# Ledger of designs, part 52: designed miniproteins, single chains, continued (4)

Each design is a single chain, and the fold is of that chain. pLDDT is the mean over its residues in the fold that is shown.

## One batch from the design tools (miniprotein)

Design m13902
Fold by ESMFold2-Fast:
Structure m13902 (fold): chain A 61 residues (1-61)
Amino acid sequence: AMLTPEQIRERYDVRLAEEVRRVAAEGKAAGLTPEQLHARSFEVARRIDAEYDAELAAAKA
């Protein structure tokens, strides 16, 4: 069965939190500044948001 828009959003909310945590941990290990960590988290959020929008559009087709 196809996921509902609400289920897709819930899955992406969880994945976004996990990927932001991972990127923050990796960035801290690499010695990034708070400003660089923020920029990386922003890029992760943009990528996940774009993937979410694409999956949501596909689910409605």
Scores: mean pLDDT 79

Design m13903
Fold by ESMFold2-Fast:
Structure m13903 (fold): chain A 65 residues (1-65)
Amino acid sequence: MKAEEALKKVREVIAEFKEIQGDVAYSGDTIYVTLNKVNEDAVKEAIKRIQEIAKEYGFKAEVTV
């Protein structure tokens, strides 16, 4: 399913940045991401990639740090 593929890609982005950890969920048309450990530059890059993935799969992204 497109939602499952989008969630997988979002989790892969989070895993790419060793300095950040996160939780990912979806509801309706929105992907919710919470990032728990912060390196400011890594977080900004991760947010950008997460939003691009969500848009590609037709979802909104809401990212909380």
Scores: mean pLDDT 75

Design m13904
Fold by ESMFold2-Fast:
Structure m13904 (fold): chain A 78 residues (1-78)
Amino acid sequence: MEEARKKAIELLDKAVEAYKNGDRKTAADYFREASKVLEEAGLTHTANAARLAAVLVEKGQISGEDAAKAVRTILDAE
């Protein structure tokens, strides 16, 4: 459980850095990878949030920073 949470947080941090570098596609890919890690750990609610974050970031509807913050908030509640 904790290892999956740590890995997901590391992936969220990588997503934010990719977004800051102007690479929305790579940022979205990191959110998708975080979603997979969380889903495999049984954190289905947070996994769904990360998957939605990937779509919204790729479409430019939300920043990588706001998306990561939202996913982290849900992770802390799950």
Scores: mean pLDDT 86

Design m13905
Fold by ESMFold2-Fast:
Structure m13905 (fold): chain A 74 residues (1-74)
Amino acid sequence: DAEAEAGARADRGAVLLGEIVKKVASQFDTPAFKEAKEYAEKGTPENALKAAKLLHDYFGNRETGLLIQKALAE
């Protein structure tokens, strides 16, 4: 049952990723991190992946990444 095992592993990975996003997002009061935290708090694999994608997109944007880095340096 490789398909079901792969799906279960992916779901567990997404949930763990959501936990990480929730912890990171809770340290920031920006609208983007607040939105990512709300998705992660829903506790589903789909929402965890959506939260992770939002976080990735913000870290992937140079300007947004610099703003986050500046906030962390305080």
Scores: mean pLDDT 63

Design m13906
Fold by ESMFold2-Fast:
Structure m13906 (fold): chain A 67 residues (1-67)
Amino acid sequence: GPLEEERLRLAERLAGLYELKLKSEYPDAEVTVEVVGPDTIRITIKIGDKVEERVLSLEELEELLLK
């Protein structure tokens, strides 16, 4: 419904903002922040041969952006 669509669009915006923040903090890293589900965000950070993958809720993503 419309509320679910609004929540998804919010998650997409927050994911985009966090991706930009991480790219600014780690300019030599390959950073991707993706909305995988309504309340599931996946972060992938690749630095050389090291790959870190993390999964966050929408609430956790909001908390990180407020810091």
Scores: mean pLDDT 81

Design m13907
Fold by ESMFold2-Fast:
Structure m13907 (fold): chain A 62 residues (1-62)
Amino acid sequence: ELEELIRRAEEVDRRYLELVKSGAPQEEIDKVRDELDELLAEILRHAVDYAIEQNKKRVEEA
């Protein structure tokens, strides 16, 4: 669900910032950043799909 993906992205973003602040190895930072990018891409896909579905419902209602 979209809300679950957003919540997960927020947690991953927090961990990313903690790793950067603590001076963690670049490879660990890169892994978390890649995970965040994947979650953001999924959120975007869900948002687009939701908008398309809402528009279809309005057209069918006419």
Scores: mean pLDDT 77

Design m13908
Fold by ESMFold2-Fast:
Structure m13908 (fold): chain A 78 residues (1-78)
Amino acid sequence: MSLEEVIKKAEELIKKVEEKLPELSEDEQKIIKALVEKLREAIEARDLEAIKEALLDLSEALKLAGLEDLAKEAEELA
């Protein structure tokens, strides 16, 4: 998968995650928002290794929040 394809899919994943945020607790929202910001920073830097690391961190937080399908998408993209 090219860097451009990873970035596009990561941005699509961010939109899906943001749509689900209102269903989560305030504490879960804060953690996931911080991890989404790290992913956005990695995308802006166009750093594939940083993007993959941010996706794995986001995947773990999504699993803990019960968003297992989105967590799997993040893990598979990393």
Scores: mean pLDDT 86

Design m13909
Fold by ESMFold2-Fast:
Structure m13909 (fold): chain A 59 residues (1-59)
Amino acid sequence: SALEEAARELAERYARGEIDFDELLQRARETARKLGVAFEELLRLIGEHLRVLAPERLR
């Protein structure tokens, strides 16, 4: 789905250091708004992907 794809893309960019945490949050807000989903739901999915890609960043 578009939501799952967006969450994965944002998590990948953050894990690779292409965007910082502030940019991740800003992009997540914009993406949630564009997709018509709750920001919290998109953040949850991003967190799930980050757990796999960069577990150390989740502390």
Scores: mean pLDDT 81

Design m13910
Fold by ESMFold2-Fast:
Parts: C-alpha cells; structure tokens; sequence
Structure m13910 (fold): chain A 87 residues (1-87)
C-alpha cells in the first residue's frame, strides 16, 4: 500500500507542475494529491473504509482534469481504494 500511495502522490505532484498553464486542472490535481495523503493517514490509522472513500475522491478529482496522464493517477487511486476495501 505505502509504495503504491507514494507512487500515486508523486505522479500527482509531477502532473500539477505540468498543468501550471491550466490553473483549473492544477487545482483538481492538488485536491487529488491532498486526498491521497489523507487516505494514506486513514489507512495507517486502520480506518480502511475511510481510506477507500478518500482514494475514490482522489480518483474523481484526477479524472476531472480530462488528461490521459491524470487518468493514470485516477486508475492508481481506484486500485488503492479496492485494496483498502479488501482489508
């Protein structure tokens, strides 16, 4: 879980930098990054249901940008949500 969350957060950070000329897309990616970090905290606290909900919200925020790169972050966040639900 931690390695996959770190990968998703790193990807979101990189994509925020790539979308600096599109502030609306950068904001959606910043929200996705925040939600991924909050989801990881919930997971570390043993609140797997909360972690799954936060990861799904992160996926929605990333998908809202409409870019293929952000769609990859959304797919990683959905995978994180499924893993949290299985625990």
Amino acid sequence: MEKLVSRAVAAAIRLVGEQLDHPEKAEQLREAQRLLKEGMRAFEEGDYKRAAELFREAARKAAATGTPEAQAVAELAEELAREAEEL
Scores: mean pLDDT 75

Design m13911
Fold by ESMFold2-Fast:
Structure m13911 (fold): chain A 55 residues (1-55)
Amino acid sequence: MKEELIEMVKNTDFSDPEHKKKVGTEVEKLAKEHKLSAEEQMEILKTAAEVEKAA
């Protein structure tokens, strides 16, 4: 699951506000539903922040 969420984030067009919002909400829900560890959640958030800064 972690790898799928990271891939989803990397393939997100963060220049599109609607797409960014939907992906962010989905990733947060899936991370909690699949009981990802704090370390896994941090890795996903770091990846999202990097992609967002690049956009």
Scores: mean pLDDT 75

Design m13912
Fold by ESMFold2-Fast:
Structure m13912 (fold): chain A 92 residues (1-92)
Amino acid sequence: ADPELLREASRHAGEAGRLAQKAGGYTADDIAEKAGVSREVAEKVLRGDPEGLTVDQIASAVGGMGAAAVDAGNEKAVEHTSRAGRLVLEAS
């Protein structure tokens, strides 16, 4: 996997997650549950920090942040999630 693309994907996913948190009141635990990952993994991606995470963990976290973004109805968050998803596919 391309580590630069994974870092960029995590930055976009983290921005989407933070926007969803502000708009919808989602916690890191809520995002972790939607993504099927641990709170620690969700928090790392929210910070834009993929260090020590597998591609599958990053992809799952991106999916969970995307679900939160859609639920929150925040268009900018949805755009960030779409970008993150494309970058994860290119990195894989």
Scores: mean pLDDT 82

Design m13913
Fold by ESMFold2-Fast:
Structure m13913 (fold): chain A 100 residues (1-100)
Amino acid sequence: MTEEERLERARELLEKGRVYYSKGQYDKAIELFEEALRLAPEDSPIAAEAYLNLGDVYYKKGQLEKAKEYFRKALEIAEKSGDEVLKNRAETMLKEIEKK
């Protein structure tokens, strides 16, 4: 696959993973998000979104420590890229976990 084809596939996997997540099929969502992360370049916006989605699914599963690890990884990438929207989303979820 070309780099462009890998990025397109990663985006498709994120979209499919979100569909499974919305249906409560968390294990399938995790598989799709992990495959998207595998295809994503390190520290890319796609990698940050994959980490954020993995954080969301582990949060729904009640695995709060795993959720925190993934949200922190998303936050690190967002801070490096100056993505204030992604940064805000990751920080908000980390604050919600700390309240529990």
Scores: mean pLDDT 85

Design m13914
Fold by ESMFold2-Fast:
Structure m13914 (fold): chain A 96 residues (1-96)
Amino acid sequence: LSPLAQVLLGLAAVLLAASSDPALQVAGGALAAVAAASPVPLAQILGGLAALLLAKSPDPAAQAAALAAGEVAAAAPNETAAALGGAAVATARARL
């Protein structure tokens, strides 16, 4: 994917994670993990942000997706993405 496509994928993850539909939130988690694993720093940050939004969801499947995506983001080389991913993991673990 081009760098722009990777950023747009990260934005899609954030929009899906912000949805009130649990199925769309889980789909957002899958895209968030892909974005967080991207070499593009902005895509990593968007993946981490989506994971954190999912961790705040009341849905257990969304919280599990947040944990998975948050762990990927926490391993990202970008410090902001890693901080967002770490926060998502901590939030999801406290609620699971």
Scores: mean pLDDT 82

Design m13915
Fold by ESMFold2-Fast:
Structure m13915 (fold): chain A 63 residues (1-63)
Amino acid sequence: MEMTEQRLKESEKTSKELAEPLVPVSRQASEKAKEIDDGEEAANFKGQEIGKALAKIKEEKKK
């Protein structure tokens, strides 16, 4: 019986499926943020890019 583990596995699978397309986006956002001289601007830019990508992925999965 793996009722609890099944739920955990489902959660992990969903996280992995969501994280996989986010990994390259997060990396690209971090690299672009490095070009920004201002640390605050860099953090805001990174957050914005990741947020946009996450919203897009969620929209696709909602379909």
Scores: mean pLDDT 66

Design m13916
Fold by ESMFold2-Fast:
Structure m13916 (fold): chain A 70 residues (1-70)
Amino acid sequence: SEEQTRRNREEEYMQKEIEKVAEELIELLDKLGYTSFNELARHLTRGDIEKAKSLAEKYKEEIQMEEDKK
């Protein structure tokens, strides 16, 4: 079924987006510490992509503010 293939493709895309967000932020979160990484990982495991991305953006802003203060 085309609809089933589309759904599978969408889920695969979401999985890749989750992996991409986690991978891109590994180095950034390392500067904030393991606590931030563990919180992000929890949201990723639950498949809460939007929450994971929002949390990721929050940590990116915190890192940017830290660099701006230097």
Scores: mean pLDDT 62

Design m13917
Fold by ESMFold2-Fast:
Structure m13917 (fold): chain A 66 residues (1-66)
Amino acid sequence: SKEENLKKAEEYEKEATRALADGDYQTSADNFEKAAEYYEKAGDVEKAKLYREGAQSLRDTAATAA
């Protein structure tokens, strides 16, 4: 279960970084938030907090870039 949650977190993290490279800040934010959910389920609360904060910053960037 922990290993499964870590694998899912890493998959969402990779999708988030790809979206970010493409300039798709909203999709990047959504995927970092999904990664945070799975890191939290895996017990990595600090990483979950970091990615939720990062996702919010990306959403703010998306809103101002529109």
Scores: mean pLDDT 84

Design m13918
Fold by ESMFold2-Fast:
Structure m13918 (fold): chain A 115 residues (1-115)
Amino acid sequence: AAAQRAAGDAAVQRIEELFNKAVEEASKVLKEDPSQEGADKAIEILLRAGDEAVEIAKTLPSAEKVASTIRSYTFGAIHALTEAVEQGKVDEAIKRIKELAEQGVSDVRALVDAA
C-alpha cells in the first residue's frame, strides 16, 4: 500500500524528469539547428525518452494504459515537431513539444493515481 504508492510516485517523477530533460535537449538542438537535420536529432531525443519512459511504465499500475499514453505523447510530439519545422516555425515546434510533455506527464500521473 504505502510502499507501492511511494514507488509509483518515484516512477512518475522519473518519467517527468526524463520528459523535461528531453524537451530541454530537443529545444536546444532546434534553436542551434532549425533545419531538417536538427529536427531529426530532436526526434531521436524524443524517441529515446519515450522508450525509456515506457520501460519505467512497466513497473506501474495500469502499465499498458500508461505505456500507450507515453507512446501517444511521443508520436504526437514528433508529428507536431516535423510539421512545424517543415513550415519554418521552430519556435512553434518547441512550444508544442513542451505543451505535449506537460500534458503527457499530467495524464500519466492521473492514470497512476486512479489505479
Scores: mean pLDDT 84

Design m13919
Fold by ESMFold2-Fast:
Formats: structure tokens, sequence, C-alpha cells
Structure m13919 (fold): chain A 108 residues (1-108)
């Protein structure tokens, strides 16, 4: 899937999850690795929603990038989460919700 189609799919799945439409979200997400970004305040809700989607479509993996550093812009956080999602997809990881804390680059 190309980057634009993936971004559109991830946005649509997020919208469906936000509406409590987990079966519809799972149908779109099935067999895929998704990259989603959130702040620490949103993490408990988004993680619970992602776990429901994975329970309905166990061939799906959801990568959650948590942005604690306010110096990271949303696009940078999303790109970092996508890098982790690409690694999980290449490794054949399925049925998991993975959480990564996105911080500023090391000070070196």
Amino acid sequence: MDARARARLETEVLGLMGEGRYEDAAALAAGRVLALATGPEGLPTLRAQAEKVVALAPDTTVVLGVVRDPSLRGSEATEAARAQAAAAEAAGVTGQVLVFELTAPAAA
C-alpha cells in the first residue's frame, strides 16, 4: 500500500474507533500494521480502542507513538511511529498493540 493510502486508512480507522465502531475499524485494519500517534493524555483511551480492534482482527498490529516531548511536531511523531510499524510488518508481527514513547533525539 502506498503512503497516502496508508495515511487515509489510519485516519479512517482512528475516526471509527473514536465513534465506538470497533467492528468497522477492525474490518478496515484486518491484516495490516497501523501507525497512530497520541499524547500521554490520550494513550489510555487509544490503547483500549486499539486492543478492541486487535481482539476483533487478530491478524492486525497497531503501533502507538506517544509524544511526551512538546518539541516533536505531529508529523515527526507520525513518521517515527510509521518506522516502527514498518519494522513490525517486516518481522511478520500480528495480533499486537505496541507502544513506543517518542522523545527528543539524544543530546549527542
Scores: mean pLDDT 74

Design m13920
Fold by ESMFold2-Fast:
Structure m13920 (fold): chain A 61 residues (1-61)
Amino acid sequence: NEIEELKKKVEELIKEIKELAKKAQETGDEKLVDEVQEKVAELFELMEQLKPELVREIIEK
């Protein structure tokens, strides 16, 4: 199911972004900040492919 795979990928990206952001804050590594921004851009592209309601469900949960 294409939409379910996309939903899981969005959830995984959100988790990766949170982990990278935490490491960036702990280490002060500017390269990690760049990686976070790159992941956020990818997340935005995936969200464009989902229904707004489905995106809200992922964020709220």
Scores: mean pLDDT 75

Design m13921
Fold by ESMFold2-Fast:
Structure m13921 (fold): chain A 87 residues (1-87)
Amino acid sequence: EEEQRIANITTALMVLLASGDVEATVREIEELARSDDPVYQKAAVDAAVLLAKAGHREEATRILELASQHPDPEVREYARKALEELR
């Protein structure tokens, strides 16, 4: 369930990115990263990795660095591993 919810959110964000609205996509990902819901936070991390692979590496790194400082240690570790994946 949680994995499917994360995948569904990530897919929706990638559809938005594919529409050409990069600024709206970045704003949505940043909003999800600030959510109190771990599913939204993890979806933001996954979407940021895909955003980086799509060529928006600076924006993606900023989002992942924000998530790596989250008060939830599981969210921090998830973001830290994503940052390592980009390096």
Scores: mean pLDDT 80

Design m13922
Fold by ESMFold2-Fast:
Structure m13922 (fold): chain A 55 residues (1-55)
Amino acid sequence: MELTGAPEVLDEAVRLVVRGEGTTAQVAERLGIAPSTVGAAVRAYLAAGKISEFR
């Protein structure tokens, strides 16, 4: 992610999901975003190869 506001929240969401610290729904509730947004962020990170950077 570049240095922009929204990407910081998406980065945290992907990190929490990848590390198994919560489900998509739990992470969405914690961060105040939609579960579909968390799912989209995970898919975007997977497509960009960024998930391996957290695992």
Scores: mean pLDDT 71

Design m13923
Fold by ESMFold2-Fast:
Structure m13923 (fold): chain A 64 residues (1-64)
Amino acid sequence: EEGRKKVREAVIGALPLFSPEAAKRILEDLAKEDPVYAKEAARYLIEHGDEETRKIAEEFLKKL
């Protein structure tokens, strides 16, 4: 509980550093536990990710 916010922020901040395929898998895994967190992560990728990663994040958001 204590470090949950810090861990969430670190994961979201690191997402643009992954390949588009890895980022998609991470978003799908996050959605299984917390759809709101997954939506926040996807929006972060739309703002800070590469064009391909942005498209994946947009498609992911449409399906949630």
Scores: mean pLDDT 76

Design m13924
Fold by ESMFold2-Fast:
Structure m13924 (fold): chain A 61 residues (1-61)
Amino acid sequence: DEAYIQELERMKENAIAYLKENGLEHLIPEVEKLVEEAKKNRISLDELEKRLLQLIVRGLS
């Protein structure tokens, strides 16, 4: 559980850093929502990664 939460937070930090570097800061609240939803619903790290990538791709379109 601790390892899951630590990896989740690292994924969140990496996604937010990417958004800031690419001018997509308006998507930061959506990333935070996805991470909190993942914690609440015990979403797998693979599934969270897919959702974060979909969000970023949508932002770049």
Scores: mean pLDDT 82

Design m13925
Fold by ESMFold2-Fast:
Structure m13925 (fold): chain A 82 residues (1-82)
Amino acid sequence: MTAEELTKKGLIAYSNGDYKKSAEYFEKAASLDPTNGVSLIVLGLSYLKLGDYEKAREYAERASATSPLGAAQVLAQIDALE
């Protein structure tokens, strides 16, 4: 699958509340394009929904290098739930 196909499947899974499947698709997408901040942001959000705040923060911090505004929004959501 291409990174675009994985991103589409990941977004569909996320919208259906299947955060585990979403994280799996976006981890594969991020491995194909590790500079894609959008994949890292959605990974952070998916792990946040799964209650894995450590991984959510890790991916949001990694996204800050390429998408600092989006990363800051995810980190703020994690902080609000802790």
Scores: mean pLDDT 79

Design m13926
Fold by ESMFold2-Fast:
Structure m13926 (fold): chain A 70 residues (1-70)
Amino acid sequence: SKKIEELKKKKAEEILKEVEKLFQEYDEKVSKKKDLTKEEIDKLSEQWQKEQAPVVEKKLKEIEEELKKL
């Protein structure tokens, strides 16, 4: 139980840090382009989800794999 809790805490901290970084980068890109068209907004959203959100998903999968090993 403690080993699982420590692993979850460590991975949660890594995920939170990655998520915060991704949000900051996305926020900066959007803020600099205030005159965005719908097409540009859609492409930025898709790019964020496709190329950046999978980082969070990968970390969650790693936690799940470690739980299955135990």
Scores: mean pLDDT 70

Design m13927
Fold by ESMFold2-Fast:
Parts: sequence; structure tokens; C-alpha cells
Structure m13927 (fold): chain A 109 residues (1-109)
Amino acid sequence: MGSPLEKVARLLLGFARLYKLPDEVISEIEKLLNDPNATEEDLLEAFKKLVSVLTDEQQIELARGLAKVFVMLDEDELLDRFIQTLKDLGKEKAAEEARKVYERLKALK
């Protein structure tokens, strides 16, 4: 499947499984992938829960992965919503890293 929401949700799921995040976080992301009516708001809520359990180092790594996916999708508005969510959660370094990686990769397109 090729929707922007699905590609981002798959990245979040892969990240959550790789770092063995809590089952409740993994379950929320799996529900998004199995729900044909899932919205961008549902994706942001799952992302919020995921970020809340990450270390600063893991937040930066996730931010880099998200920036790469969003460059491929050309989804500036959705990236801005994810960056704002990181800022709202006090994750300024991860928010800055996402923006820097996105701008750098976008310049190579």
C-alpha cells in the first residue's frame, strides 16, 4: 500500500519494534495500519505516545527517519505537524534534527 499515512505508520511500527517499546504503543500503531478509516490525527496521537517513551538519542534517530520518509513523500504539511508535536512535547533537539535533515535532503532533489 502506498498512502503517506501507511508509510509513516510503518516507519513508526518498525522503530517501536526495533527498540522494544511498550506493547500499548506497538498496538496503537498496528491498529492504524489495520484501520482503513485511520486519519492523520490518529497517526499524530500514536506518534505522541511513542515519543513519550523514547530516550533523547532515540528521538533524534526517529526524527532523522521521519525526515527521510517525508522527503520521499513530498509531504511538507504533515512533516510540519510532526515537528510541532515534538516541540509541544518539549523535544526541541529532535524537532531541529528533523527540520535540518529534511532541508538537506530536499536540496538534493
Scores: mean pLDDT 81

Design m13929
Fold by ESMFold2-Fast:
Structure m13929 (fold): chain A 66 residues (1-66)
Amino acid sequence: SSREKAIEYLKKAIEYSKKGDYEKAEEYGRKAGETLGLDERGIQALGDAGRSGPEQVERLLEAVER
């Protein structure tokens, strides 16, 4: 499902963010947004969250998982 795929991408964003690879974290954040069917602003927001560090992406993962 789109939700499951988005969760996979958010987990990868957290992994890269923990490694300090914020470019890859941004990339996977954007992929999660695309998978969720967000508009460009929503996709940018998830990418920005990826660059902001693992805590921000963990908040997004919690929201998507419910």
Scores: mean pLDDT 83

Design m13930
Fold by ESMFold2-Fast:
Structure m13930 (fold): chain A 61 residues (1-61)
Amino acid sequence: MDKYNEEVKKETTDRLVSLGVPKDEAEQMADYAVKKAIRDGKDPKEVADQIVAAVERQVTG
C-alpha cells in the first residue's frame, strides 16, 4: 500500500476518534474513504476530509 494512503488512514482515524467516534468505527470509516478515493481516482485526503467534516457537523451542529 502507498505510504500516503496509510498516513491518510491514520490521520483520519485519529480525527474521528477525537470527535467521539469509537476507534473500530473510525478505522472502518477511514479505510472506506481511502478505498473509495482509489476507486474513484480521487485524492484519499479529499474524500477523508469530506467524511470528517460530515461527522463534525453532526456532533457539533
Scores: mean pLDDT 79

Design m13931
Fold by ESMFold2-Fast:
Structure m13931 (fold): chain A 56 residues (1-56)
Amino acid sequence: GLLRKVAELLRAGKTVDEIAEQLGISKETVEKLINELLKGAGVTSREELRAFLTAR
């Protein structure tokens, strides 16, 4: 799903613009999906979200 792909690209250090281009979706859609990931992870920043996604 799109959430998984956005999470994978954020983990890889991609920007909102790069994610939007790679997935063929709007930047606004990427931002909404990032906000869903932030809420799910309980974090408030994209840097914290990347750290959460890379913690194994």
Scores: mean pLDDT 79

Design m13932
Fold by ESMFold2-Fast:
Structure m13932 (fold): chain A 79 residues (1-79)
Amino acid sequence: SDREAVAKRLVEQLRANKETIAEELAKNETDEEVTEALRRQYERGNLTAEIAREYAEILRLAGMEEAARVAEEIAEELE
């Protein structure tokens, strides 16, 4: 399905660009803003466990400890 194809491409892009995405997030976003965005995506059913795990790694690299923790919790709930 389109949703599965989009999710798979997103995971591949996140894995390939972890450091760059982390630097951009740290520069342009706050931990609180990213945490709220993750919660909204989860509530809308837009996340998979794999996407959430990739986000958690990127968010830790960005120094966004709260958002990373929330991403890990979401990954566990979706697994």
Scores: mean pLDDT 82

Design m13933
Fold by ESMFold2-Fast:
Structure m13933 (fold): chain A 88 residues (1-88)
Amino acid sequence: SMREELEKKLKELEEKYKKAAEEENKKVEESEEYLEELEKLAKELEPEVFEAVKNKDVERLLELAKKSPFESIRLLLEGIALKLKLEE
């Protein structure tokens, strides 16, 4: 079923997120500039993500994901979008 496919995709995204977060954590340890860029983007995205989740705007979450240079943020937003689709 479509729901089972979405649940499988969510699990795959969560596994990819963990791997991406581990790789990015290594870059944060090597570069203060990388940490500053990540924190700045997170602060700028937080209100947009909150409004998109509140409005159940899956399309907006996917657009925000596409604009992110950080793989972890992309995967996180895609995962949130997929969870919202599962709740329909």
Scores: mean pLDDT 78

Design m13934
Fold by ESMFold2-Fast:
Structure m13934 (fold): chain A 77 residues (1-77)
Amino acid sequence: MEELERKAQEIASESARRTLEALLAAGVPRDEAQAVAVRTAKEVYEEALKMLKEGKSIEEVKKKAEEIADRRTQEAL
């Protein structure tokens, strides 16, 4: 159980970092970019944990995480 939570957290942290970097590069204010990154991390964590419990591959989970991060980034622009 905790191992899946750790993997989900790692994927969520990476997605949040990518979203933050993309928004900052696009000129979004740091406080707004951080808020979007936090929301991205939470959504990715919940979805990744669910998918991992369902037996989805790490590759499938990462693809879903990228989709979530990309959507959140677009919504913030």
Scores: mean pLDDT 84

Design m13935
Fold by ESMFold2-Fast:
Structure m13935 (fold): chain A 82 residues (1-82)
Amino acid sequence: MDVQVGIRIVAPSEEAARRVVEALRAHPGVKSLDYVIRKEGDRYVVDATLTAPSLEQAKAVSDAAIAEARREGGEATVTINE
């Protein structure tokens, strides 16, 4: 069963935001990825929706998103819809 994942990323720069999105797009557990990047004050916010082929892959992608956002000096919040 395909799992939909909503991810909100807050990054210190547009470059950092793009790197997190590229890491997610390259993840083997991602079937589809749609996102919007917008500037809010001195930070960049990404609202992303992705589809994973299983709950296990959805959790793996969620963990990767949080780790990559933190690596880039930002943060990510994740919602998994089963």
Scores: mean pLDDT 83

Design m13936
Fold by ESMFold2-Fast:
Structure m13936 (fold): chain A 88 residues (1-88)
Amino acid sequence: MDELLRPGPELQAVLETVGITRETLTLGEIIEALKLLLERLRLLDPADPNIADVSGTPLGEIFGVDELDLSDEEAIRELILKVSTVVP
């Protein structure tokens, strides 16, 4: 089932920088927007493009973490859910 999520205002502002202006998004759409943002900010590890150092960035502040593993869909889902509302 595709869960629709409403990002919190801080995450929504970050997603707008990559052209995402919708109030509700699927988890997959949020993950793809995060990948685009991480590439734009040059935060991806050159040795492993699924690992991003977000320490000292707005993403690190929003999620409360120093590192994101984009290959760990369950951990990324939990982080997004902490800063988003599930829409029925």
Scores: mean pLDDT 79

Design m13937
Fold by ESMFold2-Fast:
Structure m13937 (fold): chain A 55 residues (1-55)
Amino acid sequence: SMEAEVERLLAEARAFAEEHNLSPRTIALIEAMLRSLRDDPEAARRFLEQFKAAV
């Protein structure tokens, strides 16, 4: 389901944030963005990939 895909992306984002010592504020912002895109999992995945590339 689309919700399950977003949950997987959230877990991936949290793991990435832990590995890169990102601030709690930054983690909260990426989680909020991923949740806002829950109805568009393709856009959510693209956002996360772009975010990871920028770090």
Scores: mean pLDDT 82

Design m13938
Fold by ESMFold2-Fast:
Order: sequence, then C-alpha cells, then structure tokens
Structure m13938 (fold): chain A 90 residues (1-90)
Amino acid sequence: GISAEEARALGEAIRELLPETEEGRRGVLAMEGLALIREGNYEEGARLVEEATGEEFPEETRKEDALAMAGALAAQYERFRREREAALAA
C-alpha cells in the first residue's frame, strides 16, 4: 500500500487533474482519509472515506473497509496519473 505522504501527493495530483470538479473533490477527500488512516487517525480517516464514497461502513469493520476502499481508489487514481504522464512524455 501507499504511505501517508504518497496518498497526499496523489490527492494533490487529483486536484490538478480534475480541478473544481465533484470527482476531484471526492478523490482529494479519499486520499486525505487514506493518509489519516496510515497515520493512525482511523476515526477521522474513515469518516473522510465515507464522505468521499457515499458509503456507510459497518462499525465493526469501518477502519478495514475504509482502508480497503481508499486503497482501491488510490490504485485507480495512480493508474490515471501514470496514463496522463505517459501521454505527456510521448
């Protein structure tokens, strides 16, 4: 998985690639949520992931479900960023 610093860096990339969009805002929230979970701030991190996705995770698995969802989103955004960078390098 990615680190807190990598998650925040990806959030900044999302903000630049999808400026002033609802998708961009949700992506930034999800990446900040992932960063907070990586830093041990599980409650606030999970809350941001729930806000970003519109999902309500079960209380017993909230931290694990939020981490899994945020991780999946990070992989999706990282793929998008790489495809964008490859296009610019061509």
Scores: mean pLDDT 81

